# Ledger of designs, part 29: designed miniproteins, single chains, continued (2)

Each design is a single chain, and the fold is of that chain. pLDDT is the mean over its residues in the fold that is shown.

## One batch from the design tools (miniprotein)

Design m4983
Fold by ESMFold2-Fast:
Structure m4983 (fold): chain A 66 residues (1-66)
Amino acid sequence: MSEKVNKEVEESVKAARELIKEGNLTKAMMVIMAAEVEVYLYEEEVSEETKKKLEEAKKEVREAVA
């Protein structure tokens, strides 16, 4: 279970980064928000490394929008 959740969050981070490169910032934000909800629901199962990757992607989206 925990491995699956971490993998899903990591795939979302990868997808969001590709969307940022494409200039699709709205879709990137939606993907990041969905990943944040998943981390909130499965907090104990999500590794600190996965949380850090998500935070880095959030920063990339915020900087791209600004």
Scores: mean pLDDT 80

Design m4984
Fold by ESMFold2-Fast:
Structure m4984 (fold): chain A 62 residues (1-62)
Amino acid sequence: SMYDEIRKLLTTLGVPQEQIDRLLDTLRQIDALRHGGAPVPEDLQQEYEEILQSLGDARPLV
């Protein structure tokens, strides 16, 4: 699954497990809302994007 792939990558980069768990939990929440046909709150989507932006820059990861 995509969640497993993300966890493996972030673990390899040395990201703390707490941070990884937070990101995956956010993804699961979004997925559950979409599966249930509910709209995804903009603040939840924004938080997810902020985490990805931070990780994508790679600076705070090491």
Scores: mean pLDDT 71

Design m4985
Fold by ESMFold2-Fast:
Structure m4985 (fold): chain A 81 residues (1-81)
Amino acid sequence: MDELLKEAEKLKAEYKAALKGGDDSLSRLQQIRQQLEDIALRIRQLIAQSGPGVDQRVLDLLEELGRLIDEVTEEILRLSG
């Protein structure tokens, strides 16, 4: 769990850095989106294995990752147009 939180925080920092621009911003955003989707999948698997006693922090993280994936996807579309 703590490792997933740290990985998510790292990706948020990388996303902010990518938004500052640069020749590789689009490629970085695509990589960040893929890594966020991989973390979200791992969290969904953890929820499925944990039953009704899932920690609210796990649910909150999954919701936050979903919002961030949507935001990164919007930015990719903006840069690709």
Scores: mean pLDDT 78

Design m4986
Fold by ESMFold2-Fast:
Structure m4986 (fold): chain A 80 residues (1-80)
Amino acid sequence: SAAKEEAEKLAQQFIDYSKKATEAYLAGDMQSAQQYDQQAIDTGQQMAKLAQQHPELGPFFTAAMQKAYDEVKALVDKAA
């Protein structure tokens, strides 16, 4: 469905922005980190709105958020 295709795009954008924000923080680029953090927040809000309209997407977005957390943690752990 169109909603599922949008959900997949939003989930990937959320993961990508979260990782880019983390990479920028680790590199000391605070301006880029804040911009990517804001884009991740904005994307997360779009995911929440889509899940409100399509509750069946809730588990998909929960899994995507967990994946973002896991990938961000892996970047931080690798940098330590």
Scores: mean pLDDT 90

Design m4987
Fold by ESMFold2-Fast:
Structure m4987 (fold): chain A 74 residues (1-74)
Amino acid sequence: MEEEIEKFKEEIKKEFASKGYEVEDSAIDTLINDILELLKKLGKSPNLSAQELKDILNESLEKAREVRQKLLEE
């Protein structure tokens, strides 16, 4: 699982880099940890398919960026 998560981090970083974004590893790690903790708390298996993890991570990154912009403005 940890190795699989690391692969997804690399894929996400690569996708953002291709679009001209520089994303820090710590920010991605925080989002992944938050997702995993939420899943564990809900009693869900932390083992997700590769596609499901990618979808969740991408959605969470977009949501986190939106929230961060709101917090900086407020």
Scores: mean pLDDT 63

Design m4988
Fold by ESMFold2-Fast:
Structure m4988 (fold): chain A 72 residues (1-72)
Amino acid sequence: SAAEEARRRVARLAEELAARYVHGPDQVKRQMEFAWVLQNQTLSDAAFRAALRRFGVPEELHDELLALRRAA
């Protein structure tokens, strides 16, 4: 289904974005936490955007990731 394809795309992008933007102390743990946040369908749109900003994801990706999350 389109929702399952969107979920798979979000999961793949979560891993890619975590590897690209989440570095520093406890990098592996922080990357896993970030990937979990991106795949978490229980977060409000506001909480999701706040998490993206906290992890340093560029603003230009926020609307695309929200749209993919809504489609999942």
Scores: mean pLDDT 73

Design m4989
Fold by ESMFold2-Fast:
Structure m4989 (fold): chain A 73 residues (1-73)
Amino acid sequence: RTPEEILAGLEKGLALAREALAAGDRRGAYSIAGNVLKEAQEVLAEGKLSEEQKARLEEIIREAQRIIDEARA
């Protein structure tokens, strides 16, 4: 998959995690956001992204962590 396809997939995962959290499905939100965080960290570690793509990925990581923190609360 291209970096753009990976980033789009991660953003779609965040949207699903937010929907789960809004619906009161904290376990589902935690699971989805946790998977997004793990994949995003792996992609970041590869070091193959442009600076723009890396900034976008770092924002995805921050959002996934916020959803995880809210799901745990």
Scores: mean pLDDT 84

Design m4990
Fold by ESMFold2-Fast:
Structure m4990 (fold): chain A 105 residues (1-105)
Amino acid sequence: AQPEDVPVLTQSPASVTVAEGGSAVLTETYTTAQAVTGVRWLDQAGRDLLSDPRFSLAVDAAAGRSTLTMRDLRPEDSGVYYDQVTLADGSLAFGAGTELTVVAP
């Protein structure tokens, strides 16, 4: 085994609870031997989150960081969210997930 070639992805926070109408910020940091050629954030169904205008993505490739900002959250947004990176060889790596809970008071 050559573990030095395996991507290391850290997704934070592991869980977050926000009130309805609130905002959440999800961050992935990645360390890879290969260049990262793409970053996506997905829900449990594999839906690309940037299809929603409430959500925005900032990628800092030099820092190895991807940040998803989610605004105007609703109870139906509750679920697990994953960062996905595409590596230069075309392979995919996934973060461990963040559990979002949106509560209506």
Scores: mean pLDDT 80

Design m4991
Fold by ESMFold2-Fast:
Structure m4991 (fold): chain A 68 residues (1-68)
Amino acid sequence: MIEKDRERIEREIKSGKLQERVKELVELAKEKGAPAQTAIALLSIGYDLLGVPEAAKMYEEALEEALK
């Protein structure tokens, strides 16, 4: 279980660090294509399973933007 990691992720959302990493992943996904897009999709699922829906939503939106 990763309750400690969940709390850390929530803190990073409040500080804006997660948003910065999401931006970097969108650019990487546009450059690398399907492999990077798959990684973003898995991260969204992972964060949802961790109980951090805000982070899961950010990665879901990142995948949508990378697919444009």
Scores: mean pLDDT 75

Design m4992
Fold by ESMFold2-Fast:
Order: sequence, then structure tokens, then C-alpha cells
Structure m4992 (fold): chain A 98 residues (1-98)
Amino acid sequence: GKVRVEPLPEGMSSQEFAAELGREIVEQIRREARELIEEARRLLEEDPANPANLERAKELLRKAALLEGVLAIPDIDAIRTAEEALAAIEEAERRLAA
């Protein structure tokens, strides 16, 4: 692998570093989930009649749900319209803002 391991920051214990790293990972996952949801909303708002945009939005929602289980996005495969997808996005955005 080409992954480089950075040294521990000066003055930080292994426990403090592990706690901070865990917090940073959770924040990064939530940020990425938010970005996926925002992209899905953008696609649906730009052209709600485009079936390719609806399918792409559903793919982005599936990826967001895999990253952040707390989103509790309803059955994505059951979504048939841009209106239904936008309702799911609005609920997911509320959960990420809490």
C-alpha cells in the first residue's frame, strides 16, 4: 500500500490522538454524506423531468445511506418521482443538521 502513517502530534497521548482521530473520521463521513445529498438535490432541481438525473440522485442517496446509517432514508428503490426523492433528501438534510 502507498498509505503514509503520520507521526503523533507533539504533546498528544495515544488515547487523545485516537479520540481526536475518531471525531475527525465521524465528521468527515458526515460531510461526505451531506455533499452526496446536496448533489442529489441539485440534479433534481436542475431537471426534475430527466430520468437519468432521478437514477443518479437515487445512487447518491444509496451511497449517503451507506456512509451514515442515522439518515434513515426510506426505501430508495421505491422512489419513482423527483418529488418523492426531494422529500427523502429534505428529511436526510434535517437529520444531518441535528
Scores: mean pLDDT 73

Design m4993
Fold by ESMFold2-Fast:
Structure m4993 (fold): chain A 99 residues (1-99)
Amino acid sequence: SMKELEEIAREAERLIEAGDYVGAMELLLKAAGASRETIERMGEALALPDPEERLRALHELAEEEKDPWKRGFLLQAGALAAREGMSREELERIAERIE
């Protein structure tokens, strides 16, 4: 339901405010229904040397998602990972936990 999606969004914000960035990423990627392949592609995008190229690659990845809520969660996860400087290895560990 829309209420459940709004509750997920609020919980993600709470985790970010608490400094639990890994917990927030797990919640957002799980809510987005992100596959291991999608998370791997996020890791590849985050490894790009130019910040503008990283942002473009993350947006292009999210645009492949047809559901607006899942796309929103995927965009938020990408932005969080980029802001906090999350490594490819950290994303791989998150993918293993939510699989």
Scores: mean pLDDT 86

Design m4994
Fold by ESMFold2-Fast:
Structure m4994 (fold): chain A 88 residues (1-88)
Amino acid sequence: EKEKLKEEILKKMKEVDSKLPDWKDLSDEEKLEVVESLKEIGLGYIELGDYQSAQAVVDTLKQMLKLEENPEIKEKIKKAIKELEEKL
């Protein structure tokens, strides 16, 4: 069961890692999908007790928040950070 969660996290991380370098060129819809995927990855790490990796996800979201210009996407990033930090 935990092994399946680890595999799901790895697959989502691969997808996010492919999109993050092009963040500025992503559509708003793609950006929201990346934020949601990062939130799910962070929650998965928390469930596994991997708080160091969960904190790294939060740090990534905080960096994305500094680079983002769209207020709606910034708000979604802030909500993801809050949800993860409340569980850390």
Scores: mean pLDDT 83

Design m4995
Fold by ESMFold2-Fast:
Structure m4995 (fold): chain A 78 residues (1-78)
Amino acid sequence: MEEQLEADILLALALIHYAITKLTAERFPSPELEKLVKETEEIVERMQAAADAGNVEEVRRLYEKVLEISRKADELVK
């Protein structure tokens, strides 16, 4: 139960990061930001599948990738 709750919370946080990255790409359009939005979407889909399977380790690992992409998006807008 606790591990499933953690996975669900991390997925919810990843969806927030996805929304922020997407909004950033809309405000500062670039091919690089569009790539990061697409990469985040693919990772979030994988996190959803891992969360549904109760694989909290995979959810944590994928969440770290979402954070890396969010940081890259921030760096691109300077």
Scores: mean pLDDT 84

Design m4996
Fold by ESMFold2-Fast:
Structure m4996 (fold): chain A 86 residues (1-86)
Amino acid sequence: SAPPASFTGSGVGVIDGVPVEVTVEVKTEGNTVTVTTTFTNLGTATVTLAAQPALTEGDITSSAVPALTVAPGATATVTVTVTLTP
């Protein structure tokens, strides 16, 4: 069977000792997969995620991801697009 057109999941984890709520939404449309990740900082320290360059590996191309900083009590969202080239 084909994979589902969309998926949403959420949970609380720990990033560098800081509790963070993470929500991930994955949508597939043809050869394109869009991954939207939302981070809510539940702790008292700032969380910083390093930037990721755009990547091409065979038939898979992913968009660049900017560096992300989430202050205490703040919410930040990052979107990555993955394209499959036949």
Scores: mean pLDDT 77

Design m4997
Fold by ESMFold2-Fast:
Structure m4997 (fold): chain A 74 residues (1-74)
Amino acid sequence: MEAERARAELRAFLDRLAAEHGDEEEIAEAREVLEALEDEEILALAEQLRKILEAEELKKAGKLSPELLKELAA
């Protein structure tokens, strides 16, 4: 269940962003993008975000998160 695992990681990431920034509208928009993504798109997005997280660039990933998710979903 690769897509479910990737989705869980992405949802955890968005939950952290919501806790840190408090901007519910931006996070809600990112969640809608995740819900619309197909398995392949979810896996690609999760792989990219995982590399960003491992590089300890959580703030940069958070800032670009809503727009990045939309671009990758397109």
Scores: mean pLDDT 65

Design m4998
Fold by ESMFold2-Fast:
Structure m4998 (fold): chain A 75 residues (1-75)
Amino acid sequence: KEAGEAGKKWAEDLGLRGPVGASTGAYLGAREVHGEKAGFWGGLAGTIVANLFPDLPAAEAARIGAELGVKIAEK
């Protein structure tokens, strides 16, 4: 939850769009909440979500990616 909101805010604040915006926001949001490992997985998840759902706003893809990155890192 917290990582998703942070990732969304980062994507919006940076004004980045598409997979780059989703990846960057997800990386920064997940890293902020759960460290570098979560950031790495968040960035990858954000990129995948943005590529699978190209009509989805980058900020929303970043939110989803950041949440997934934290869950992966918690394992």
Scores: mean pLDDT 79

Design m4999
Fold by ESMFold2-Fast:
Structure m4999 (fold): chain A 97 residues (1-97)
Amino acid sequence: LSREQRIRAAVRAVEKIKPSVSDGDLAATAVMLGRSAGGEEALEAIAKSLGLSVEELLRRAEEALERAARDPEHAERLDRAQREGMRAFAEEVAALE
């Protein structure tokens, strides 16, 4: 897959999980997928799709990670969101083959 195809897959994965996860968990998952798919270019594309700046996306992700560090229930929800995001990303990547 090209870098552009991986970035597109990450954007689509984030859009797929958006209705089923909290805004903070979505942001943390989006940052994880973006860094895996294309680094800064992927983060820019994802942030734009969510109507956010990269700085706001990173801030929301940091807040979600801090909540998860302090609260086992938030940690469980974030872990579930990240697993859903990874599954959605794998499905989008497979659809491009």
Scores: mean pLDDT 88

Design m5000
Fold by ESMFold2-Fast:
Structure m5000 (fold): chain A 77 residues (1-77)
Amino acid sequence: KFKEELLNILNGENPPEEIQPELQKLLEEGVEFKDLLTELLRKLGAPQEWIDKVIELLNKPDATIDELYKLIKELVE
């Protein structure tokens, strides 16, 4: 259930291209994206192992939304 909900947010009915503008706005406004995403994952009941992997990716200087989406797909599968 959680896996499917998260994938739907990032690539299910809404492809990454549709989501990217909203995420970009949050980043441009100085909102700490990793904290928002971590909180969402926690609320959805994600295992700590997944949260740790997502944080690891987001701490990379060249991390992208596409890489985040790919990581989540790999964790689900």
Scores: mean pLDDT 60

Design m5001
Fold by ESMFold2-Fast:
Structure m5001 (fold): chain A 76 residues (1-76)
Amino acid sequence: LEESYETLLKPALELFEKAKEVEDEEERRRLGEEAIAKADEVAKLIEERLPESETKKKLLEDIKKLKEEIKKVLEE
């Protein structure tokens, strides 16, 4: 279950890695925004489907940190 949600985050992580590699600021922003959107989708699924637990809190915290790192790359 935890591993399944981590797998759902893989596209967001891949988009973030691509965003860090591109030189074009417009393309970087587009990739980063898509990565945030996918991370948000996974966070919604976790909020809706998982009961309150330490695992749920940890997964949501990890997603929150990922979104903050992406924003850091896109926005100053």
Scores: mean pLDDT 76

Design m5002
Fold by ESMFold2-Fast:
Structure m5002 (fold): chain A 90 residues (1-90)
Amino acid sequence: SVIEEFEKEVNKLAETLDEKEKEYLEEFKKLLIDYFKNSNFTEEEKKELAKEIIKVLKEVFSDKSLSTEEKMKKFEEKVGKIIDEFQEKS
């Protein structure tokens, strides 16, 4: 599942994530599940959307130059843009 792939990427970063970042990503996972449940996206669209979100996850949460708060803000901004683009295509 797309959620399992997201969780695998979080686990790969686990040694570099603080507890606040881990909690944030767990809550984000729950929001993503609810968003997909309430969306009209096909399974293939969900997979492509999740792929783009995972790319941002890897780029933002591996960036040691950013604070925890800066990582969360940048992640939310980039994910929001991806979601908006996918909604326009649907």
Scores: mean pLDDT 78

Design m5003
Fold by ESMFold2-Fast:
Structure m5003 (fold): chain A 85 residues (1-85)
Amino acid sequence: MEKELSEKEKEEAEKIYKELKEEEAAVMAELGIKVPDTEKAKKMQELYDKVLKLYSEKVAADPEKREEAAKEAVEAVLPEAEAAA
């Protein structure tokens, strides 16, 4: 069951998610990385976005467990990524 976040945690989660999306775009632009215009690449981007959202929520709830939050977010999405491959 999803844990209900406080208003502050929800705001922090949205802020983290937005910052991560902006940082991703900036890094990709800086490195000249283009995501291929294929259905598989689009599906992988959607799954990655889902990971970022889950990570942001977990970090907002417990900022000290950033590494665990990242691992849990990835593990939650991995089965969907494997099914989409």
Scores: mean pLDDT 71

Design m5004
Fold by ESMFold2-Fast:
Structure m5004 (fold): chain A 84 residues (1-84)
Amino acid sequence: MAKLAEIKKKMEKIAEEIGRMIGKGEESQKILKKMEEMFKAIEEYVKIAGLTPAQRQALIQKLSEIAMKAARETKKKLAELKKK
């Protein structure tokens, strides 16, 4: 139980980090490497939790949503900080 929660938090943190990198305009190659780390964490979670391929895809979609939210928040904060 604890290990699954730990991997889930790790996946969410990586997704948020990818979002922040996108929001900051980081190089796409660096973002892709971070995405590879996320997919490794997803595969570990899938293996331990016994998820189906469909459930794995749903997890990827949820993590993508987390990354997009982080990207939007990062862009907004950077724009506000530059004006103040």
Scores: mean pLDDT 79

Design m5005
Fold by ESMFold2-Fast:
Structure m5005 (fold): chain A 91 residues (1-91)
Amino acid sequence: SSAEERIAELQARLEALDAEAQAKVPEAWEAYEAGDEEKIRKLKEELYEMQLEALEIELEIARIRGDEERIKEIEEAKEKLEKIKEEMEKA
């Protein structure tokens, strides 16, 4: 398949992940308002995993495109996620 076809497949996966993650944000706020600590913890872990997967997909797209600036941005975003993961583990 062409690079363009691969990028289209990856973009479709990214859009699906983004939609799924966005649907969890209201659930997290509802759980927060209800004081449901277990549900908040579960949703945070799920959102973290989805964000990491999305960044991996974006990284593959950036590498196919040869977009060095975008690759750097994604690597910086991964560093931020690692810090979030460390904070979740300390809670």
Scores: mean pLDDT 84

Design m5006
Fold by ESMFold2-Fast:
Structure m5006 (fold): chain A 62 residues (1-62)
Amino acid sequence: GHHAVAQVVEDFEAKRPDELSLKKGEVVFVTERLPDGTWVVVTGDGRRGRVPASYLKILAEL
């Protein structure tokens, strides 16, 4: 599907304003998968941003 639940596999530090810093083990909601290899995610506390797909592991497809 277009949407998924994913877990962060290693810490990611944002380098751009549209990116989101995440800690290893966090669970995020994937809302969009972009052709450049970045995914748009939303955290449980409402933060949103881009993360490279390589930092995420799909737990469930929605």
Scores: mean pLDDT 85

Design m5007
Fold by ESMFold2-Fast:
Structure m5007 (fold): chain A 67 residues (1-67)
Amino acid sequence: GPATRTRAALRAKADEDGKISVSQAVDALVREAGVPRSLARRAVLSNAVNGKISLEQAELLADALTR
């Protein structure tokens, strides 16, 4: 389903430290989960540090925003 596709996309974009850029996380939520871009940007930015979000936090957002 959308949550599974979104998690797969997020995992594919994670760097060696398990971090994903804000733009990559937003794009995954919009394209795979169907989340409105404005909502995805707000959610990701609220959890981002130094322009990145952890894979764990991004997966939690994907699950929450696809319910």
Scores: mean pLDDT 83

Design m5008
Fold by ESMFold2-Fast:
Structure m5008 (fold): chain A 114 residues (1-114)
Amino acid sequence: ALTVTQSGPTEVPEGGTAVLTNTYSGVAGGDALVSWYRQAPGEAPVGILGGDGAETPERLADRVRLSGDGATNSYTLTLSDVEAEDSGYYTSVVTDGRTGESATGNPVLVKVVP
């Protein structure tokens, strides 16, 4: 079965760097499609980076990066120079490009502190 586990910081100082990592199993890395989303309470998720259908907001385009490779079944989202509006729950979705099966990771909180 496809599974996704996420880790990351709870608090990040304003202007600092948030590093969020997912690890997945049940799909070969070359067939995995990875997308990252941010969600505030009461709002729909917004795409941050990666995968089909996830558009990076213009304000984040120079600050967000996805790294890693399919050989490790792990990808890292790095968000630099964080702002108060970057606070929220970050979630990854991993999809098996061969079967269409998907799994969602556990949400991780990024709380930007002054």
Scores: mean pLDDT 74

Design m5009
Fold by ESMFold2-Fast:
Structure m5009 (fold): chain A 100 residues (1-100)
Amino acid sequence: MSRQEQLEAVRRALLRAFVGGVAALAARHELSPRVRALLARLEALVAADASVQTLARAAGDLFAELSAELPRDSPLFQEVMALLKEFSEALEKAERELES
């Protein structure tokens, strides 16, 4: 496997973990129909083994809608932001390890 293929595989695995975390979190909170539709689309793309670029775009759409609908002090928004931070830190670590 090339370095680029390894990095894409890691990014895909981290995106899947992030989506799983958001889905588990969403099961504990009431969501708008729009947020539920965006999450369902993202989960379907993960199940279809979509490209990292496609997954990242869909995740961005979900984050944008959450940011528009939820106040920053909402528990759901804060927990999603914590998951996003964990994803970002894991991605940076993986990229550094693959560059070494």
Scores: mean pLDDT 75

Design m5010
Fold by ESMFold2-Fast:
Structure m5010 (fold): chain A 92 residues (1-92)
Amino acid sequence: PLEAWKAREEAEVERVTQFLKENLDNAKQVIEDLIKEKGIEIIGTLVRAAKSLPKEVQIYVLELAIKAIKEANPPFGDVVIERLEKLLEEVK
């Protein structure tokens, strides 16, 4: 059921948002560590969580996400990178 998955995703986004808010002084390192620990699968959650955070944190998330996807080279990674680069231009 889509509703159960959406509620779970929203809860994860909120948890990550709060964690980043508590660690704003070290946001770049925290984001790098989350990507290393959980892999590229966390990137969607990080991008959504960052929307309510300061511009600097949004930039860190997008830049580190682009780097991680380039290094992992997943299927359709090029399409995801183009979307993230567009979001980065909109935030800057």
Scores: mean pLDDT 81

Design m5011
Fold by ESMFold2-Fast:
Structure m5011 (fold): chain A 106 residues (1-106)
Amino acid sequence: KKEELVEEAVEHFLRAMGLLFYGAEKVPEIADDLIAAAEEVGRLTRKAREYFKSGKDKEKALEYVREAQRIVEEAADKLSKYDPELAKEVREHARRGLELFEEAVK
């Protein structure tokens, strides 16, 4: 079901956010950047979910998810200098979230 794919996509982005907050606790040097990225990803993911559920522009919802994934990628790139394994997990959750959302809007 398309709604189930959207919920799974949201769960993956929530996990990416949680890992970015965890990274902020471990790496004070970039903590502000990771927190800002996590908060913005949460905002964009909520907007994407609302647009999908309201039956509004599904392509606009997908653009919010693509922007969220891009922000996660930038944050993970910074994190990779300090914790490459955590950065890889963050990227993988965002990638999976985008794939599931793309499938939902077909």
Scores: mean pLDDT 89

Design m5012
Fold by ESMFold2-Fast:
Structure m5012 (fold): chain A 62 residues (1-62)
Amino acid sequence: SMEELRRQMVELLARSIKAGRAAAGRSVSDERARAMAERGLEDLETNDPEGYENVRATALAL
């Protein structure tokens, strides 16, 4: 479903945020990372359609 795909896209971005923070020696909760990912996905959808489609394609390939 479209809702399931969007959830997978959010989880992918959340994992990327957590990994980036960890690489910088910082921590972030799963809930905070997911909230940041949702805002990031909305920004991509509005301002970077190519970036949005890249996240979507990655989620579909999982």
Scores: mean pLDDT 85

Design m5013
Fold by ESMFold2-Fast:
Structure m5013 (fold): chain A 74 residues (1-74)
Amino acid sequence: MPLLEQAALQLLQAILKQPNPASLLNIDAVEALSNIVKHSQNEELKQAALKVLLQVLLDPEAKLELKLSALEGL
């Protein structure tokens, strides 16, 4: 369902750009991005989700818990 995955990706990116990185929604967003990377058959969506996970991992201001969830998603 590529339309649903694309809509989910946009929502997840919006959640992760919120000013409250300690929100539980941010961890759920990373988990959902991980599922897109591991299970999506759409290569463009997989690459976009992978880039977002890498950005979380490389963000020096991101919480350790969020970075660990992003690492599991790679």
Scores: mean pLDDT 71

Design m5014
Fold by ESMFold2-Fast:
Structure m5014 (fold): chain A 85 residues (1-85)
Amino acid sequence: SREELEKQIEELEEKIKELEKTQPTDPEIARLKVELAEKYKELGKYEEAIKYLEEAVAHMDRLAPLLGEDHPLRLEARRKLEELK
């Protein structure tokens, strides 16, 4: 339901905020932002979905020297972003 999706969005947003404070280089931040973008897309909130996919890509770009440029999560976020633009 829409109400359930909105609860899941709030939980994901709080989890992301906590990780950004405690483990700012964790690739899990990008994974959660991709998941958050999918929930916003399901609600028809495409501007928010685009925002979080762009943030996920930016996070993985910062981690590229450690994880590589072709990391699957980065490629997934970029693909999903292209589909919405």
Scores: mean pLDDT 84

Design m5015
Fold by ESMFold2-Fast:
Structure m5015 (fold): chain A 89 residues (1-89)
Amino acid sequence: MKKELEKKAQEAAEKVAKAALKGVDEAIKVAREYLEEAKTLEEAGYIAQEILKAVSETLGAEDKEKEQEFYKGLKESYEEVEKKFEEEK
């Protein structure tokens, strides 16, 4: 995978995990912005996985309810990105 994608995914994961400590809504907003900038559905999937891993590590042990709310929001954001790729094809 391109080193640029790895760097972007790591940056996204760090920013979203930090935002999640302040609020789930803020975390979802930041995650969505990074997913919308993906060039392919594969890139969006990779970014989403890194974000989810970082947020689950940050929230999952302390607050399962917030982790579930974030997962739902991230899934909805990913589905919107997937729909955009399907419409462009």
Scores: mean pLDDT 78

Design m5016
Fold by ESMFold2-Fast:
Structure m5016 (fold): chain A 61 residues (1-61)
Amino acid sequence: MEKITVTKEYTVESTSEEEINKLIKKTIDELASKGYTVTSVEAEVDEEKKKVTITVTAEKV
């Protein structure tokens, strides 16, 4: 069983909840397509720099 942590940083036009949720979904979908089950998701928002950092922990069954 393989456990991984993936961190992705995105530059965004808006730090709205809708935009953040879209990025989270995109990251989860990418991992799911590779056979991973997501166990944890964290989002860090830097509104001043217009950046969102998404950290996902996932396991491969």
Scores: mean pLDDT 80

Design m5017
Fold by ESMFold2-Fast:
Structure m5017 (fold): chain A 84 residues (1-84)
Amino acid sequence: SLTVQQAVAELSKLFSHPALEPELRRQLTRRFAEKVAELTPEQIVKLGQAARDVLERIERGEPLTPELIAEALAKHGIDPDFLL
């Protein structure tokens, strides 16, 4: 499993990815900033695992869409409404 530090690094990579549409980036970073103070270490790790999954899927040629992010969040037990 990821450490909290590794999870934050994966989230940073996703949020700064050049394929991420600017409005979607703004939405994701805003929602994360609003919630980060209330997140448990376990929730941060799950978010980082979802971010890693998204990054691996785009490396394989999948488009970086809200739907891809939602699927990755759901796979790791996070409600997509948390960030989207």
Scores: mean pLDDT 85

